# Designed miniproteins, single chains: the designs that were tried, part 89

Each design is a single chain, and the fold is of that chain. pLDDT is the mean over its residues in the fold that is shown.

## One batch from the design tools (miniprotein)

Design m3088
Fold by ESMFold2-Fast:
Structure m3088 (fold): chain A 73 residues (1-73)
Amino acid sequence: MDYSELVAYEVGLLSSDSEALRLFALEVLKAVAKTHPEALLANPALMPALDRALSDPSPAVREQARELLAILA
């Protein structure tokens, strides 16, 4: 899987009903952001998904989303 396919897959997981899958997706996206931020920023679905994650009912998901946003800033 190339990085663009990986990012698309992980962004899709942010819409999962599973908190564990949303947390896993954010950890993978954070790892990609540290090495290949261009792959994340090229995906138009990233910012809407991240905005949703910042309002997630899980405090852990919201914290990971804030960390990802800080890496991309």
Scores: mean pLDDT 84

Design m3089
Fold by ESMFold2-Fast:
Structure m3089 (fold): chain A 66 residues (1-66)
Amino acid sequence: MEAVERIYEALDNDEILVKAVVAEARHLAEKYGASESSVLQRIADLLEQGLSVLEALEQVEAELAA
């Protein structure tokens, strides 16, 4: 999955942190009826922009809830 590879790169290959982010992305996708792939892509975009994991997850949830 391309987005997961981008998240690995953004998080300096921290496998534990990447797995936590992927699990949270799946939870958000399920909660809001969104595509897991779309949520992961948006998280990757935000991390590449320099947002922290917490900031990226909060922004994605706000966008999905809107």
Scores: mean pLDDT 85

Design m3090
Fold by ESMFold2-Fast:
Structure m3090 (fold): chain A 92 residues (1-92)
Amino acid sequence: MKEPSEESLELNEKTTKEVKKLVDQGDKAASQGDNKKAAEYYRKAADILDDGARQLSDEDPTTKGSLLVASAVLRVVADKLESGTASKYVPV
């Protein structure tokens, strides 16, 4: 008797909404030339993705894996922006 993973869907929706808000703020900062501020927002978004993934059960490895990959990508983009070099690979 196991849960149907309804909980993972709700956590993913919450996580996506918060991440979208932070990514939009990061994109706005980057468009204004503030790469350090953009990197800060992207790192906050990555932290929320990591927290969301940790709250998910192992019953939804696809959603959990997707959140972890997105978090890793955002951290790489943030590091490159802070270093003054644009990322060549931004698949998400």
Scores: mean pLDDT 70

Design m3091
Fold by ESMFold2-Fast:
Structure m3091 (fold): chain A 70 residues (1-70)
Amino acid sequence: MKIEVEEGTTLKEVAEKLNIDIDTFMKNFNGKYVDPDYKLKAGETYTIEFYKVENGKLVPQKIEIKVKKK
């Protein structure tokens, strides 16, 4: 899945928009823990990999975040 956000959007705001638990989001963002108030920079692309529970099984998810200049 690919999403686009404006520069200055925080990781907390992205997690809320995607309906993902912030702790799960943070642990898997770029393979390391980052600050939830980190502001995304224009022209960058971030990848998040995490697991969600569907029908009692862990299903891997991959989301790409593209940041646009305002």
Scores: mean pLDDT 70

Design m3092
Fold by ESMFold2-Fast:
Structure m3092 (fold): chain A 62 residues (1-62)
Amino acid sequence: MAEEAERIARSVPGVSRAEAEVRDGVVELDIRPTDSSPEAMRAAAEAAVRALEEAGIRARVP
């Protein structure tokens, strides 16, 4: 699950790095955006979580 989640998150535009850890059936993502702005971070996090949810994976950015 974690490796698959990382692969999906890394495929999202605006994500330069993604690391995943599974806690209680939820994937927690640590994401680095290609842009350091707070807006870019939020957009990348939302897009990555949505991509994982579409794949049937419950995800969150801490």
Scores: mean pLDDT 78

Design m3093
Fold by ESMFold2-Fast:
Structure m3093 (fold): chain A 92 residues (1-92)
Amino acid sequence: MEKEELLKRLYEGAKLVGKGEAYLTLPQQHRHPVPQELIDKGQALIEKGKKLIAEALKAAKPLVPESELKKVIEEGYKEGYEEAAKELAQMN
């Protein structure tokens, strides 16, 4: 598997985790409890994202410096979190 494809999978996995975390954490700061459907969706995204990260990390570690792997994961997480935060803001 090529470096670019592995980095893309890490980024997408991190993005899913970030999006799921935002769905679970941001609505809790609101007056009303988080809807169960949004909790379920958030947990499913986190689980899927963690699986993608684990598989991509295992393959990427021999090919990519740890500093680059960390940066890709952090950037993906941040983008996913911000994207979900923007979606939730549009709901109210």
Scores: mean pLDDT 78

Design m3094
Fold by ESMFold2-Fast:
Structure m3094 (fold): chain A 77 residues (1-77)
Amino acid sequence: LPPLSPEEQALLAAVEEEIAKLSPRAQAVYETMLELQETPGVTLADVAKRLGISVGTVRRELAEIQAAIREAAAAFA
């Protein structure tokens, strides 16, 4: 896997900055998803199990993460 381009690195940094403004739980969901992204067949239930929370909580935190990603992406448009 080649390293990210400077533009991709800048976008990732902006995303992480917006994620850092969210709750510690949302940040934990984001980090867990990044850790598990290389494992085939990963589901929200796997993320919930790793963090000891419900799938409903993961879905709610994921919605906040997705909103933060859209906000970061809009800044680069």
Scores: mean pLDDT 76

Design m3095
Fold by ESMFold2-Fast:
Structure m3095 (fold): chain A 108 residues (1-108)
Amino acid sequence: MSKEEFLEELYRIAEEAVRKILEIVRKDPNATPEQIAEVERLAQEHLERIRELLEKNKDKPFEEIKQAVAGELARLATEVLERLPDMSPETKEEILRIVQEAIEKIES
């Protein structure tokens, strides 16, 4: 895999994880429209940060890039859970699962 293909694949994994988180939050019966809008804003901000991290770290070793992206996804999960404490336990568990699966794909 070329460096370019590697960076694109990491961004794609992150984007898929973010899309899945948004889908699950939108389906939660306890999530208000304002809370959904807040998560959509957080998701967009974290995807922009991941894009910036990939550009900033494009000349670094693969393991450093993987760790940076994985860390950003973990921070997104934490921030979503902190901002929406009233979400169902099932929604919270699914968000953590989505992020864990994305990190495992990045680290493999």
Scores: mean pLDDT 84

Design m3096
Fold by ESMFold2-Fast:
Structure m3096 (fold): chain A 60 residues (1-60)
Amino acid sequence: SEIQKILFEESSLTLQYMLALLQLREAQRRGSPLTPALQRQVDALQAQIDQLTQQLKQAS
């Protein structure tokens, strides 16, 4: 179903988001020059999750 497809995609993105957040936190703690790139990655993943959440609300 459409809902099952969205939930699967949201689960995958949520896992990626959690891993990106952990990497960002570690980079911030170490003063890594990768911090801005990791912040952009986190922001992009959050935007994708928000879009899927909105689609799920419309599908249900």
Scores: mean pLDDT 86

Design m3097
Fold by ESMFold2-Fast:
Structure m3097 (fold): chain A 72 residues (1-72)
Amino acid sequence: AELEEEIASLPSELARELARAVLERDAERTRELALEGLELRMKRENYTPTEEEKKEFEEQLEREIAEVLALA
């Protein structure tokens, strides 16, 4: 049951690819993978964001990506 939940949420492969994209400083791929992970997390939490909430999440994600890439 927990293994199935892990597979239905953020898979290890996605996390690994995201880490690689960050290390390679590929902002576009980092954004794509981070958004995919966020969508999987929202689906797991049975959460449907409003258009405004989705914009806020995307804006926060862009800021986090910029900060992470600056530190990497």
Scores: mean pLDDT 67

Design m3098
Fold by ESMFold2-Fast:
Structure m3098 (fold): chain A 80 residues (1-80)
Amino acid sequence: MEELLKEIEELEEEIRRKVEELIKLGQTETAEALYNELLAGIREEVGPLLEAGKFEEALRKAKELAEEGLKRLEEALKKA
């Protein structure tokens, strides 16, 4: 679990950097849309798992969503 938390923290840092880069390129609306979609996915998929006490499953789902979000941000940067 601790290792999974560290992986999520590292993904969060990378997502933050990619969002910042998109904003610097004038792609603020795209950055906001992709980040909000990621946050919505976390609320819908991870929230219920946390409420059910399935902490490890919740963290695995959060990591999966963060990796997908990062990939979308990277694709947006390539198109900018």
Scores: mean pLDDT 82

Design m3099
Fold by ESMFold2-Fast:
Structure m3099 (fold): chain A 87 residues (1-87)
Amino acid sequence: DDLVKKAKEEAKKVAKETGVTAHLDKVIKFIDETGKLMSNLFLEAAKNGSLDILKKMMEAISKAKTATEAVNEAARGMMEGMREKAA
């Protein structure tokens, strides 16, 4: 799926630009497992957010143990990043 590929490339770009590479493999795994759900969240954050928001999402996802938890943590990290950027 083109959407999933774009989300993975965005995650790799964020890891490279922020230096947060420790979680990259786990984030990519969960993007693959959740398909469009987490891919849409990542691409929306990339389009409307900043690298700081995407970094928060990657950090939150690193705490997940299941695909469902990964989606919930990604959404939580996105909201936290948006709040910090708005302040």
Scores: mean pLDDT 76

Design m3100
Fold by ESMFold2-Fast:
Formats: C-alpha cells, sequence, structure tokens
Structure m3100 (fold): chain A 93 residues (1-93)
C-alpha cells in the first residue's frame, strides 16, 4: 500500500535525521545522509518498494563510509535503523 510505504519511509527519514543530529557529523557526512534520505523519498514517490528505497539509501551511506565522511559506527547504526524499520513495515503489511 502506498500510504503504508509513505508512513514507514517518513519514520525512517525521521529516525535517520535524529541519529545524524546526535552523531556530531561533519558537513560532508551530513550531506551524504541527506542524499540517502533524498534517494529514499524519491524512490517511494516513484512507486518503488520500501526495500528498494532502503537499498538506494544504504548505497549512499556506504559511499560515505568509503570516502571517510561517515564513521563505521554511524553507518552501522543507520543500517540497523533501516533493517528495524523494514522489519516493522513487513509485520504491519
Amino acid sequence: ERELREKYAEKLIEDLRELAAKSDLSAAGRALVEEAIRAIREAVEQGKSLEEAIKLGRNWLLVGLQLGALSEAVVEAMLEIMDRVLEEYKEEK
């Protein structure tokens, strides 16, 4: 359902932004998290599954890790949020 996907996408975006705010990120790190959020939102708006939206967002976080703009600990915590939200979505669907 579109409404359910949008609900869980917005919850994911809120949780990712909250973690980013608490993580004292560099400007480059914040920019990559916002790119991940944008990719998630655009994918859901285009009618892609929440799984595909999360995969696209995950790819941006991994780019941040590779560039050293995001720490391994921050990326791991954000990936855990993604996995938790996806599990919650699948249980409600």
Scores: mean pLDDT 86

Design m3101
Fold by ESMFold2-Fast:
Structure m3101 (fold): chain A 93 residues (1-93)
Amino acid sequence: VTLPKIDATPLLREAQEHVQRAVNALVEAGFDPEYAQGLGEEAVKLIKDASKGKADEAIGFFRNAADYARGKGVTEAAEHFERARDLLEEYKK
C-alpha cells in the first residue's frame, strides 16, 4: 500500500510517513489492503487539511485510529498513529 504524498512542512511530512508505516503494519497483521489504503488516504487528507486550520480534526482521527489498532492487537500501527497525533499537536502548537 502506497499513500499519496503531500507537499507540506517537515512536521506534516513526518506525520504522513508514520501513517504509511501504520498502514503497512495493519496489512502485515492481516487487514485488507483496500481497507488499509482507504484509511491511509483519509488520514493523508486530514493532514493536508491541518494546514488550513483543521488540525484538531486530524488529531482526533489519529487518536481514534491508535485506539482501534491497539484494541485489535496491532501495537506497531497504534504507536505510529500516536506519533502522527503528537506531530500534529506540535504543528498546532
Scores: mean pLDDT 85

Design m3102
Fold by ESMFold2-Fast:
Structure m3102 (fold): chain A 58 residues (1-58)
Amino acid sequence: MEELKAERDRLVAEARALAQANRGQLTPDGSWPREVAAALHRLGRRLLDVEDEIEALK
């Protein structure tokens, strides 16, 4: 369980770092470029998977 919580924290940090590194790529309407949006979406899906795994272990 602790390993899953650590993975969640790591994924959150990666998503935050990716967003910050690409802040200048944000379009005027607040949208991410396609490749950045896709990367953030993949990290978000993995975060949901990890949260589901944590919940399943309770």
Scores: mean pLDDT 77

Design m3103
Fold by ESMFold2-Fast:
Structure m3103 (fold): chain A 81 residues (1-81)
Amino acid sequence: MKAGLGTVSPSGKASSIVVDEKLARALAEQHARDAERSGKPGASAVADENGNILEVRSANATPEQIQAAIDAAKEAAKKGK
């Protein structure tokens, strides 16, 4: 099944993509690990087609950045239908 992936960069810019759920989870984990290793803020979220959040990962991120990643993931998942 397709899933929405939302990510937030250190600049606060949100981006989203629709990919396979397994790939979305792997990319979310990779993004969080990259943020952790760089010491910069980063957040990622994965949402299913029904808008349920399947996974949220963050490193050094603010609550606002985490929410932006969640919102981006839900928006991508909704458009992927």
Scores: mean pLDDT 80

Design m3104
Fold by ESMFold2-Fast:
Structure m3104 (fold): chain A 124 residues (1-124)
Amino acid sequence: SAVAEVRELGRRALTDPAAIPEVVPRLLRLTGDPDPAVRQAALEALDRLVAALDTLPQAAQDAVLEALREASRDPDPMVALSAISALARLALYGDPAIRARAQEILEELTSDPDPLVREMAKHA
């Protein structure tokens, strides 16, 4: 089960922080999974790792921010909400560069063509 894979990746990241650079790319792949339950679980796992993202190379940080930006427009509202929630947490807890980028993405989403995306981003 891909949901079981997400749970195992999250467990690995919590018990072995040195595995975070290996876990993050796998979670990013799962944000594109056909099953919205898998996409939501992967975004929730990334959200729990927000405080450790400043330890990652810039390319990995950029990949996380881009995946969250894309997932904020997911056709499943719970997936979109999970992504916007993770962006909001990055805007509060990231280093200054990650924080600024997350805030920029949230501001972009407040002008999104989808009224639901706009509303969720305004209350992030």
Scores: mean pLDDT 82

Design m3105
Fold by ESMFold2-Fast:
Structure m3105 (fold): chain A 92 residues (1-92)
Amino acid sequence: MDAHLEALLAELRRELERAQQAGDLILTGLAQTAIGQLLLWLGRPEEAVRYATLGVQYAQQAVDQDPDSEVARLALQRAQEVLERARAALAA
């Protein structure tokens, strides 16, 4: 339901700003990925691709800094899944 997704999008944008201010790569990547997924549910695939791409970039940086981090690897996997779905939706 679009109204609930729009409210959640506003909350995630605030979480993204907090994560960026904290310099937390994993939290920034997760917030970007979650925004991308919500944008897909809202029918906004071009914006979803942009946010999911940033999610992959931040999560990849976190993995590169600590390859043994399970949380960073899971964040990267989630971001890649959302990016693939967003690209598929954009191509349709």
Scores: mean pLDDT 86

Design m3106
Fold by ESMFold2-Fast:
Structure m3106 (fold): chain A 108 residues (1-108)
Amino acid sequence: KKEYEEALAKYRAALRALLAARDALTGGTAEELAAGEAVIEAEIKKIEENSESIEKATELFNLYAELAELQMEANRLLLADPSARESERMKELEERGRELEEKIKELL
């Protein structure tokens, strides 16, 4: 129960941070930010509706939160230095992202 609430909070926070990092790169509008909040709630609802148990939903929220955190770090690196796209760190983030996506796929 507490683990579910903590995982959900982590996922929501990670998605918000990811959207904020993306906005910093592109100079996104207030309309785009509002659309982002709607997307966050829609993604949470999809996971809840497609999860057969609270335990599965908790695991999915934690995996998706980590995936969003990796994307946020990638965006932060690109904001600091656009040439970071070809860096070793970017490759590490991409590989970890693929591992997380495979784990999510196995749970679905």
Scores: mean pLDDT 73

Design m3107
Fold by ESMFold2-Fast:
Structure m3107 (fold): chain A 106 residues (1-106)
Amino acid sequence: DIEKEAEEAKEIVRERLLEAKPDLPEEKLEELGEAAGYIKRAAEYINTDKEKAIEYLEKAAEKLPPKYQEKAKEIVEKFKAAESVEEMAEQIREMVGLLVEAAHDL
């Protein structure tokens, strides 16, 4: 269940933000939280509105740290090319992976 995986990733990000809070710029913490929210929204729309899912995934990519943005853009392009919900879910899963990696780097 990709929606559940996205929700779990959002929770991981939230926990990591609480741990990292004293050592990091507040704006970086806020951006990562927003990325998590956008990924969850994209997961919600894959079965109903691919265009909205793409918009949310693009917004998520923009909110990731610069070192992850290029890989995030590649995931968005693969998502756009996806012809099935299963293929779209795989790309969201990859974006969730980037989000968790970015949260770990905090």
Scores: mean pLDDT 77

Design m3108
Fold by ESMFold2-Fast:
Structure m3108 (fold): chain A 85 residues (1-85)
Amino acid sequence: MREEYRQLLDQAMEADKAGKTDEAIAAANKATQLALELNKDDPLRQEVARARGKSLIAFAKGDVQSGLRYLGRELRYLGDILDPR
């Protein structure tokens, strides 16, 4: 659920800060899969989840450029959710 998703995101970020790349990637992938299942009928929320997951994986791998690109995509989709005009 929402709390489990948040915990998985926190786990991914904590693992990345600790230099545990494989654990960070595993947590980010689990968070993405959970979010996609919870939002299966909400395409914008699914795109947010995919972009967030890709961003976390890129940062964990040290690919800052790709991480920032995916973060930018996440923020655009969040903007669409908050103001769907």
Scores: mean pLDDT 81

Design m3109
Fold by ESMFold2-Fast:
Structure m3109 (fold): chain A 80 residues (1-80)
Amino acid sequence: SAAEETQKLIEEARRLLAALKQGIERGMERSVLEAVIEHARRLLEEAEKLTEQLDPSTAAKAQEEIEELRRELERLEKEL
């Protein structure tokens, strides 16, 4: 279902953000970190598109999660 697919994308984006945090702490190569950022950004964009197919209540929750993850992604990107 669209709801299950949306949650899978959000969860995958969370995993990438966790990996990104570890990569930054370990001094991983900038090009590798930038690739992870780009991948996470794409997952969040796909999740946001899918929220248009959800009921308003479920969409609102997913949108809040996506916005929170986008804010965290922006914060981490500034640490590069």
Scores: mean pLDDT 88

Design m3110
Fold by ESMFold2-Fast:
Structure m3110 (fold): chain A 75 residues (1-75)
Amino acid sequence: HMELTDEQRERFRRLARALVDEALKTSTDPEVQKVAERLKAILDDPNATDEEIRAAFVELVKELQKQGNSVIYEP
């Protein structure tokens, strides 16, 4: 069911690496750093599957969205 071309895979890995670099460079949040480090480790692993990279990428995006949409208002 995976229909990713080599070009799409290359672009995805490149975008994932850029997101990791940005998150580690700009965020001081330990949760964001933890998720970014996980994605970085997966990207550095030559045996990592596209599914593992995608899952870790989605997790990092979710964590960044939580931080970026952090409203100081508590319920």
Scores: mean pLDDT 72

Design m3111
Fold by ESMFold2-Fast:
Structure m3111 (fold): chain A 64 residues (1-64)
Amino acid sequence: GVEELVEYGVSLGLSRAEATAIARVLVEDRENPDRPLRGDVDGDGVVDLADFEIAAARVLAARA
């Protein structure tokens, strides 16, 4: 769920707000598989933990 992804994102160095924003997009895509994917950042047609990690890395890079 969203909370597990938020805690993971915080462990990667995101703020809780940043992690929540990313996690929500990914969970909404997962819960609505018949809708266009918004969290598919690697373009593989699947929204999974790798997409979360890529999004998190982009946020962290923007903060550097």
Scores: mean pLDDT 70

Design m3112
Fold by ESMFold2-Fast:
Formats: C-alpha cells, sequence, structure tokens
Structure m3112 (fold): chain A 85 residues (1-85)
C-alpha cells in the first residue's frame, strides 16, 4: 500500500520537525517513508505492508493532533500496480 499525507505547519521549522518525525515513524514501523518540505507544507509518502502503513499513518495523525503547530491537510491512499508481489 502507498499513502500520501500532506501537512501544513505554522513555520518552516515546525514543517522540518514534522518531516523528521514522519521519517522516524517510518523507520520504527518498518515502512518506506519519504518526506519533502516546501516552505510550511510537508508532503509525506509511505509505502509498505498494509498493516504497517496504516500504523504509520495513525502515528503521524497522533503527532499532528498533539502538536498544535501542525495540521493534517489531506491523506490519500494510492495503490501501486508496479509493486505487486
Amino acid sequence: MVVKIVLEAKSQEAAERAALEALKIGDETGVITSATVHGTRVEITIAGEDEKVRQAVKLIEKYAEENPEVKVVSIETVKSDAEIK
């Protein structure tokens, strides 16, 4: 499964912290995570096994819930046919 998450932060520094936290969550959950920062916008792509991806998404949502400087803008599930077993 592939999921794209977009976060909006109050500052560039908050956006950078959110990106680093997303990468850490990906490492801890065993998913492949990519994070790109554009000013205050953070674009996160998570790829891996469905259960682990869902867990990583929940952890990122909790981070945004607990950090008032970061808001979840969108969460989109994208299936990649190129990564079929």
Scores: mean pLDDT 81

Design m3113
Fold by ESMFold2-Fast:
Structure m3113 (fold): chain A 84 residues (1-84)
Amino acid sequence: GAKVYIEGGDLVLEGLKKKNVNLVREGLKKLKVATEKGYTAAVVAFGSLPKRIQKAFADHPEAESLVKEAKKFAGEALDIIAKS
């Protein structure tokens, strides 16, 4: 799970920087899959990665429309990540 979780986060961040909806969608799909498969101990230790993703969304308000489109697809995964 940890590798897929990190790869998903990196794709979301890159997609937001480039305003590329496909990269954001791919990243969110990977984060959802990692969440559904369960977390390993290191990934379950919420803190850095979920907070980094939330901060990235806040730091890119111009991408809010793209994020809303992607969130509609992966809303539950983002909620689980935020709680983790």
Scores: mean pLDDT 57

Design m3114
Fold by ESMFold2-Fast:
Structure m3114 (fold): chain A 89 residues (1-89)
Amino acid sequence: SRELAERYVEAAVETAELLGLKPPSEEEREEAIRAVASLPEAKARALAEIAELIKEALKLEKTDPEKAKELLEEAKKKAEEAQAALKAA
């Protein structure tokens, strides 16, 4: 869905900015949203959830490193589950 695609792209853009990378152009953002929106809903949801967890972990890394670690472990688990689903196909 477009909503899940927008959540993914927003989280990915904020993560890139936290890492000191240049933000994408509006056209690049819209292209990314279209690409993710074309994925099956389950994949788009997994991408959005993983990206949101990574973003939150980076924000907390300096203030709450233990919570940041927990969020990264949750993101890793979701990524492993997504990869396992691809192998089962």
Scores: mean pLDDT 80

Design m3115
Fold by ESMFold2-Fast:
Structure m3115 (fold): chain A 81 residues (1-81)
Amino acid sequence: SLDSFSSFSEQQLLTLLKKEAEDLLKDAQNMSEEERKKLIEHWKKVAEEFLAIVEKIVSDQKFVDEVKKLIEETLKKLEEI
């Protein structure tokens, strides 16, 4: 069904975003404090722009909320390094 197809695409995108977040966190552990601050600021901007695009093209608020949660959790982990 269309709903099944949409849910599958959303799940694939979330899986990719989670993988990118994990790789970002690993990279950040090897960075200097100054490089990490620049990374956090850059990622905040990219995440804000990405979320705006997702909100524009995706009507499913549950998916939008999951993306927002992933972004917030990743930023928190970056700041805790």
Scores: mean pLDDT 75

Design m3116
Fold by ESMFold2-Fast:
Structure m3116 (fold): chain A 96 residues (1-96)
Amino acid sequence: SQALADAAPVVATAERLGRPELAALVRELAEALDAGLSEETREVLELADEALRELGPQVRTEEEKLALLTRVLEIVVRAHRGEISVEEARRELAEL
C-alpha cells in the first residue's frame, strides 16, 4: 500500500482544511493505485495530469487550487468506478 502511505499526509491536510470530499477522493485514488489501475483509468489519470499541468499555473488562490484538484480527482474516481467512459472523462477535463 505504497500509494496509500504516500497519500496519508495529503488526506490528513485535506481533512484539516475542511475538505472531507477531497480527502475521500485522494484515499480512493491511492487505494486504486495500490490495487492496480485498469487501462481505461490509467488513460484518464494521464489526461488529468495534463489538465493539472495546463490549468494549475492559471489558478491563483489556494482555495481555487483545491477546487480544481477536487474536480479533476472526481473525474478520475468516477472513471475508476466505471461511471463514465474515457471519452466522457476527456470531455469533462477539457471543460475545466
Scores: mean pLDDT 83

Design m3117
Fold by ESMFold2-Fast:
Formats: structure tokens, sequence, C-alpha cells
Structure m3117 (fold): chain A 82 residues (1-82)
């Protein structure tokens, strides 16, 4: 994946509170439990680079789950940034 896409996602997600990112991941019905744990651990460590890398990996394995998660994440960012 491109460096610009990765950096753009990191910058965008950094605008949302960590607690809201965790809620979005935990409440997503398309994600398996292992993927949820990996994403939450990345958020809790403050490693948005790893979070985005996991999301991009998910898009290769399960594009529908990745799109669902990205939609929910973008909604939280939009609700946070006015």
Amino acid sequence: DSEETRKGLIATLSLAPREKLVEVVRNNEKLDEETKERLVEAIERGDLEEFVDILLELDKKDPEAAKSLLRDLMKVVRETVE
C-alpha cells in the first residue's frame, strides 16, 4: 500500500479519542475476536501505525470487514472534528 494512504489514515484517526476508537473496534460485528484484540492493543499502546497496518492487512483478507470498520472509524472522526 502507498505511504501517503497510510500516513493519511494515521493522521485522520489521531483526531479521534482512543476510547472511541476502542468502542468502534469492539462493537464491529464483521471483525473476528483475534482481529479486535490486535486492533485494541495497538490503540492502547498508542501505535496508530500498527493499527493502520492491521487495517490494511484486513482489507486484503476481508475487504467487507475492513470497509465496515473504516466507515465506523470515519463516523467517529467526523463527530469529533467540527
Scores: mean pLDDT 82

Design m3118
Fold by ESMFold2-Fast:
Structure m3118 (fold): chain A 94 residues (1-94)
Amino acid sequence: ASLEEIIRLARELAELAREVGDFALARTAERLARAVEELSKETDPERIEELRFELEILLGLLGIQVGVLKVIGGDERLLEKARELIEALESYLN
């Protein structure tokens, strides 16, 4: 997945989460979009490593939030969009 695609997926997830009132998930998605956008413009190797580490932490947090959402029977649109974002991020980070 491209960084542009990941940014779009994260922004779409944030919008859907806000619509449903899941502000914690919206915040995580917004932080992911911001970190990926910064990474897409960064040329300093040390800063790139820092941003990649931040993305790994945020991916972990997103995974936890999606796990909770599954248990409580949350919105299927949020679950699907979050799965797409997780898959795209995992593909990029590996």
Scores: mean pLDDT 87

Design m3119
Fold by ESMFold2-Fast:
Structure m3119 (fold): chain A 74 residues (1-74)
Amino acid sequence: SPLQRLDEEFGRLVVEAAAEISDPEALAAWLERFREVYAGVVRAMREEGMPLEEALARFRRETQAVRDEILAAM
């Protein structure tokens, strides 16, 4: 399913973040922001009919922006 593909992408990013971020508070902040992006993309798919390819592209773009923001704030 489309949501299963997003869950796979989210899971991959969580594993990568856990390997990169040794500070548990910074990791928790990263995961919270990633969950917000995921929730927004899922809503767009469910309520706005966003196709999977567009949803994945948006998820990747927004998670990259969040990562850049958090790293700049550290």
Scores: mean pLDDT 78

Design m3120
Fold by ESMFold2-Fast:
Structure m3120 (fold): chain A 90 residues (1-90)
Amino acid sequence: LSEEEIEKLKEEYEKAKKFKEEGDDEGYSLSLTNLSRLLVESSGVTSDNPVHLSSTSTSSANEFIKKVEKGVPIEEAAKESIEDLKKAIS
């Protein structure tokens, strides 16, 4: 992960956290979508099934948020989520 990729993940996590605190379900959902896209881009994963890739990456984004909320550093949470995504798609 590059410093730029880590910074983008931090920004989207902070947005998700804010939307969750405000009870903004639509904002939280948008942040999950943005996080899932960032994780896919950082992973280099491709798939012939866009629906499967979308659902799997959304699950990875949710787990990423949960790990960070539990105190896992953003870089480590991202690495773990990317590896899980690669395994799930392969």
Scores: mean pLDDT 80

Design m3121
Fold by ESMFold2-Fast:
Structure m3121 (fold): chain A 95 residues (1-95)
Amino acid sequence: SPQELIERTIREVQRLTEEALEAARRGDMDRLIEILREIRDLVVSTLLSLGRTGQAGLVDGLMDMFIEGLRHMSPEEAAEEVERLTKELINLLRN
């Protein structure tokens, strides 16, 4: 069902977010970018499967901008922004 797909996606986003926050706090930018690309691909794929094409495009663009912005962030700033971004992605998936 659409709700079961959303719930599975949220659980996987939460798992990946924990790894992303660890990478961000350590300053492991390569690992952080890798995980964020996984989160992007997962969320975009889920939204497309749900027929939420406009939201899929919005998330894809937002994630691309965020990943480019990471090169200018401290580890602490990157961790705060990852936490904010992933909360927004989960909220978007639920609504």
Scores: mean pLDDT 89

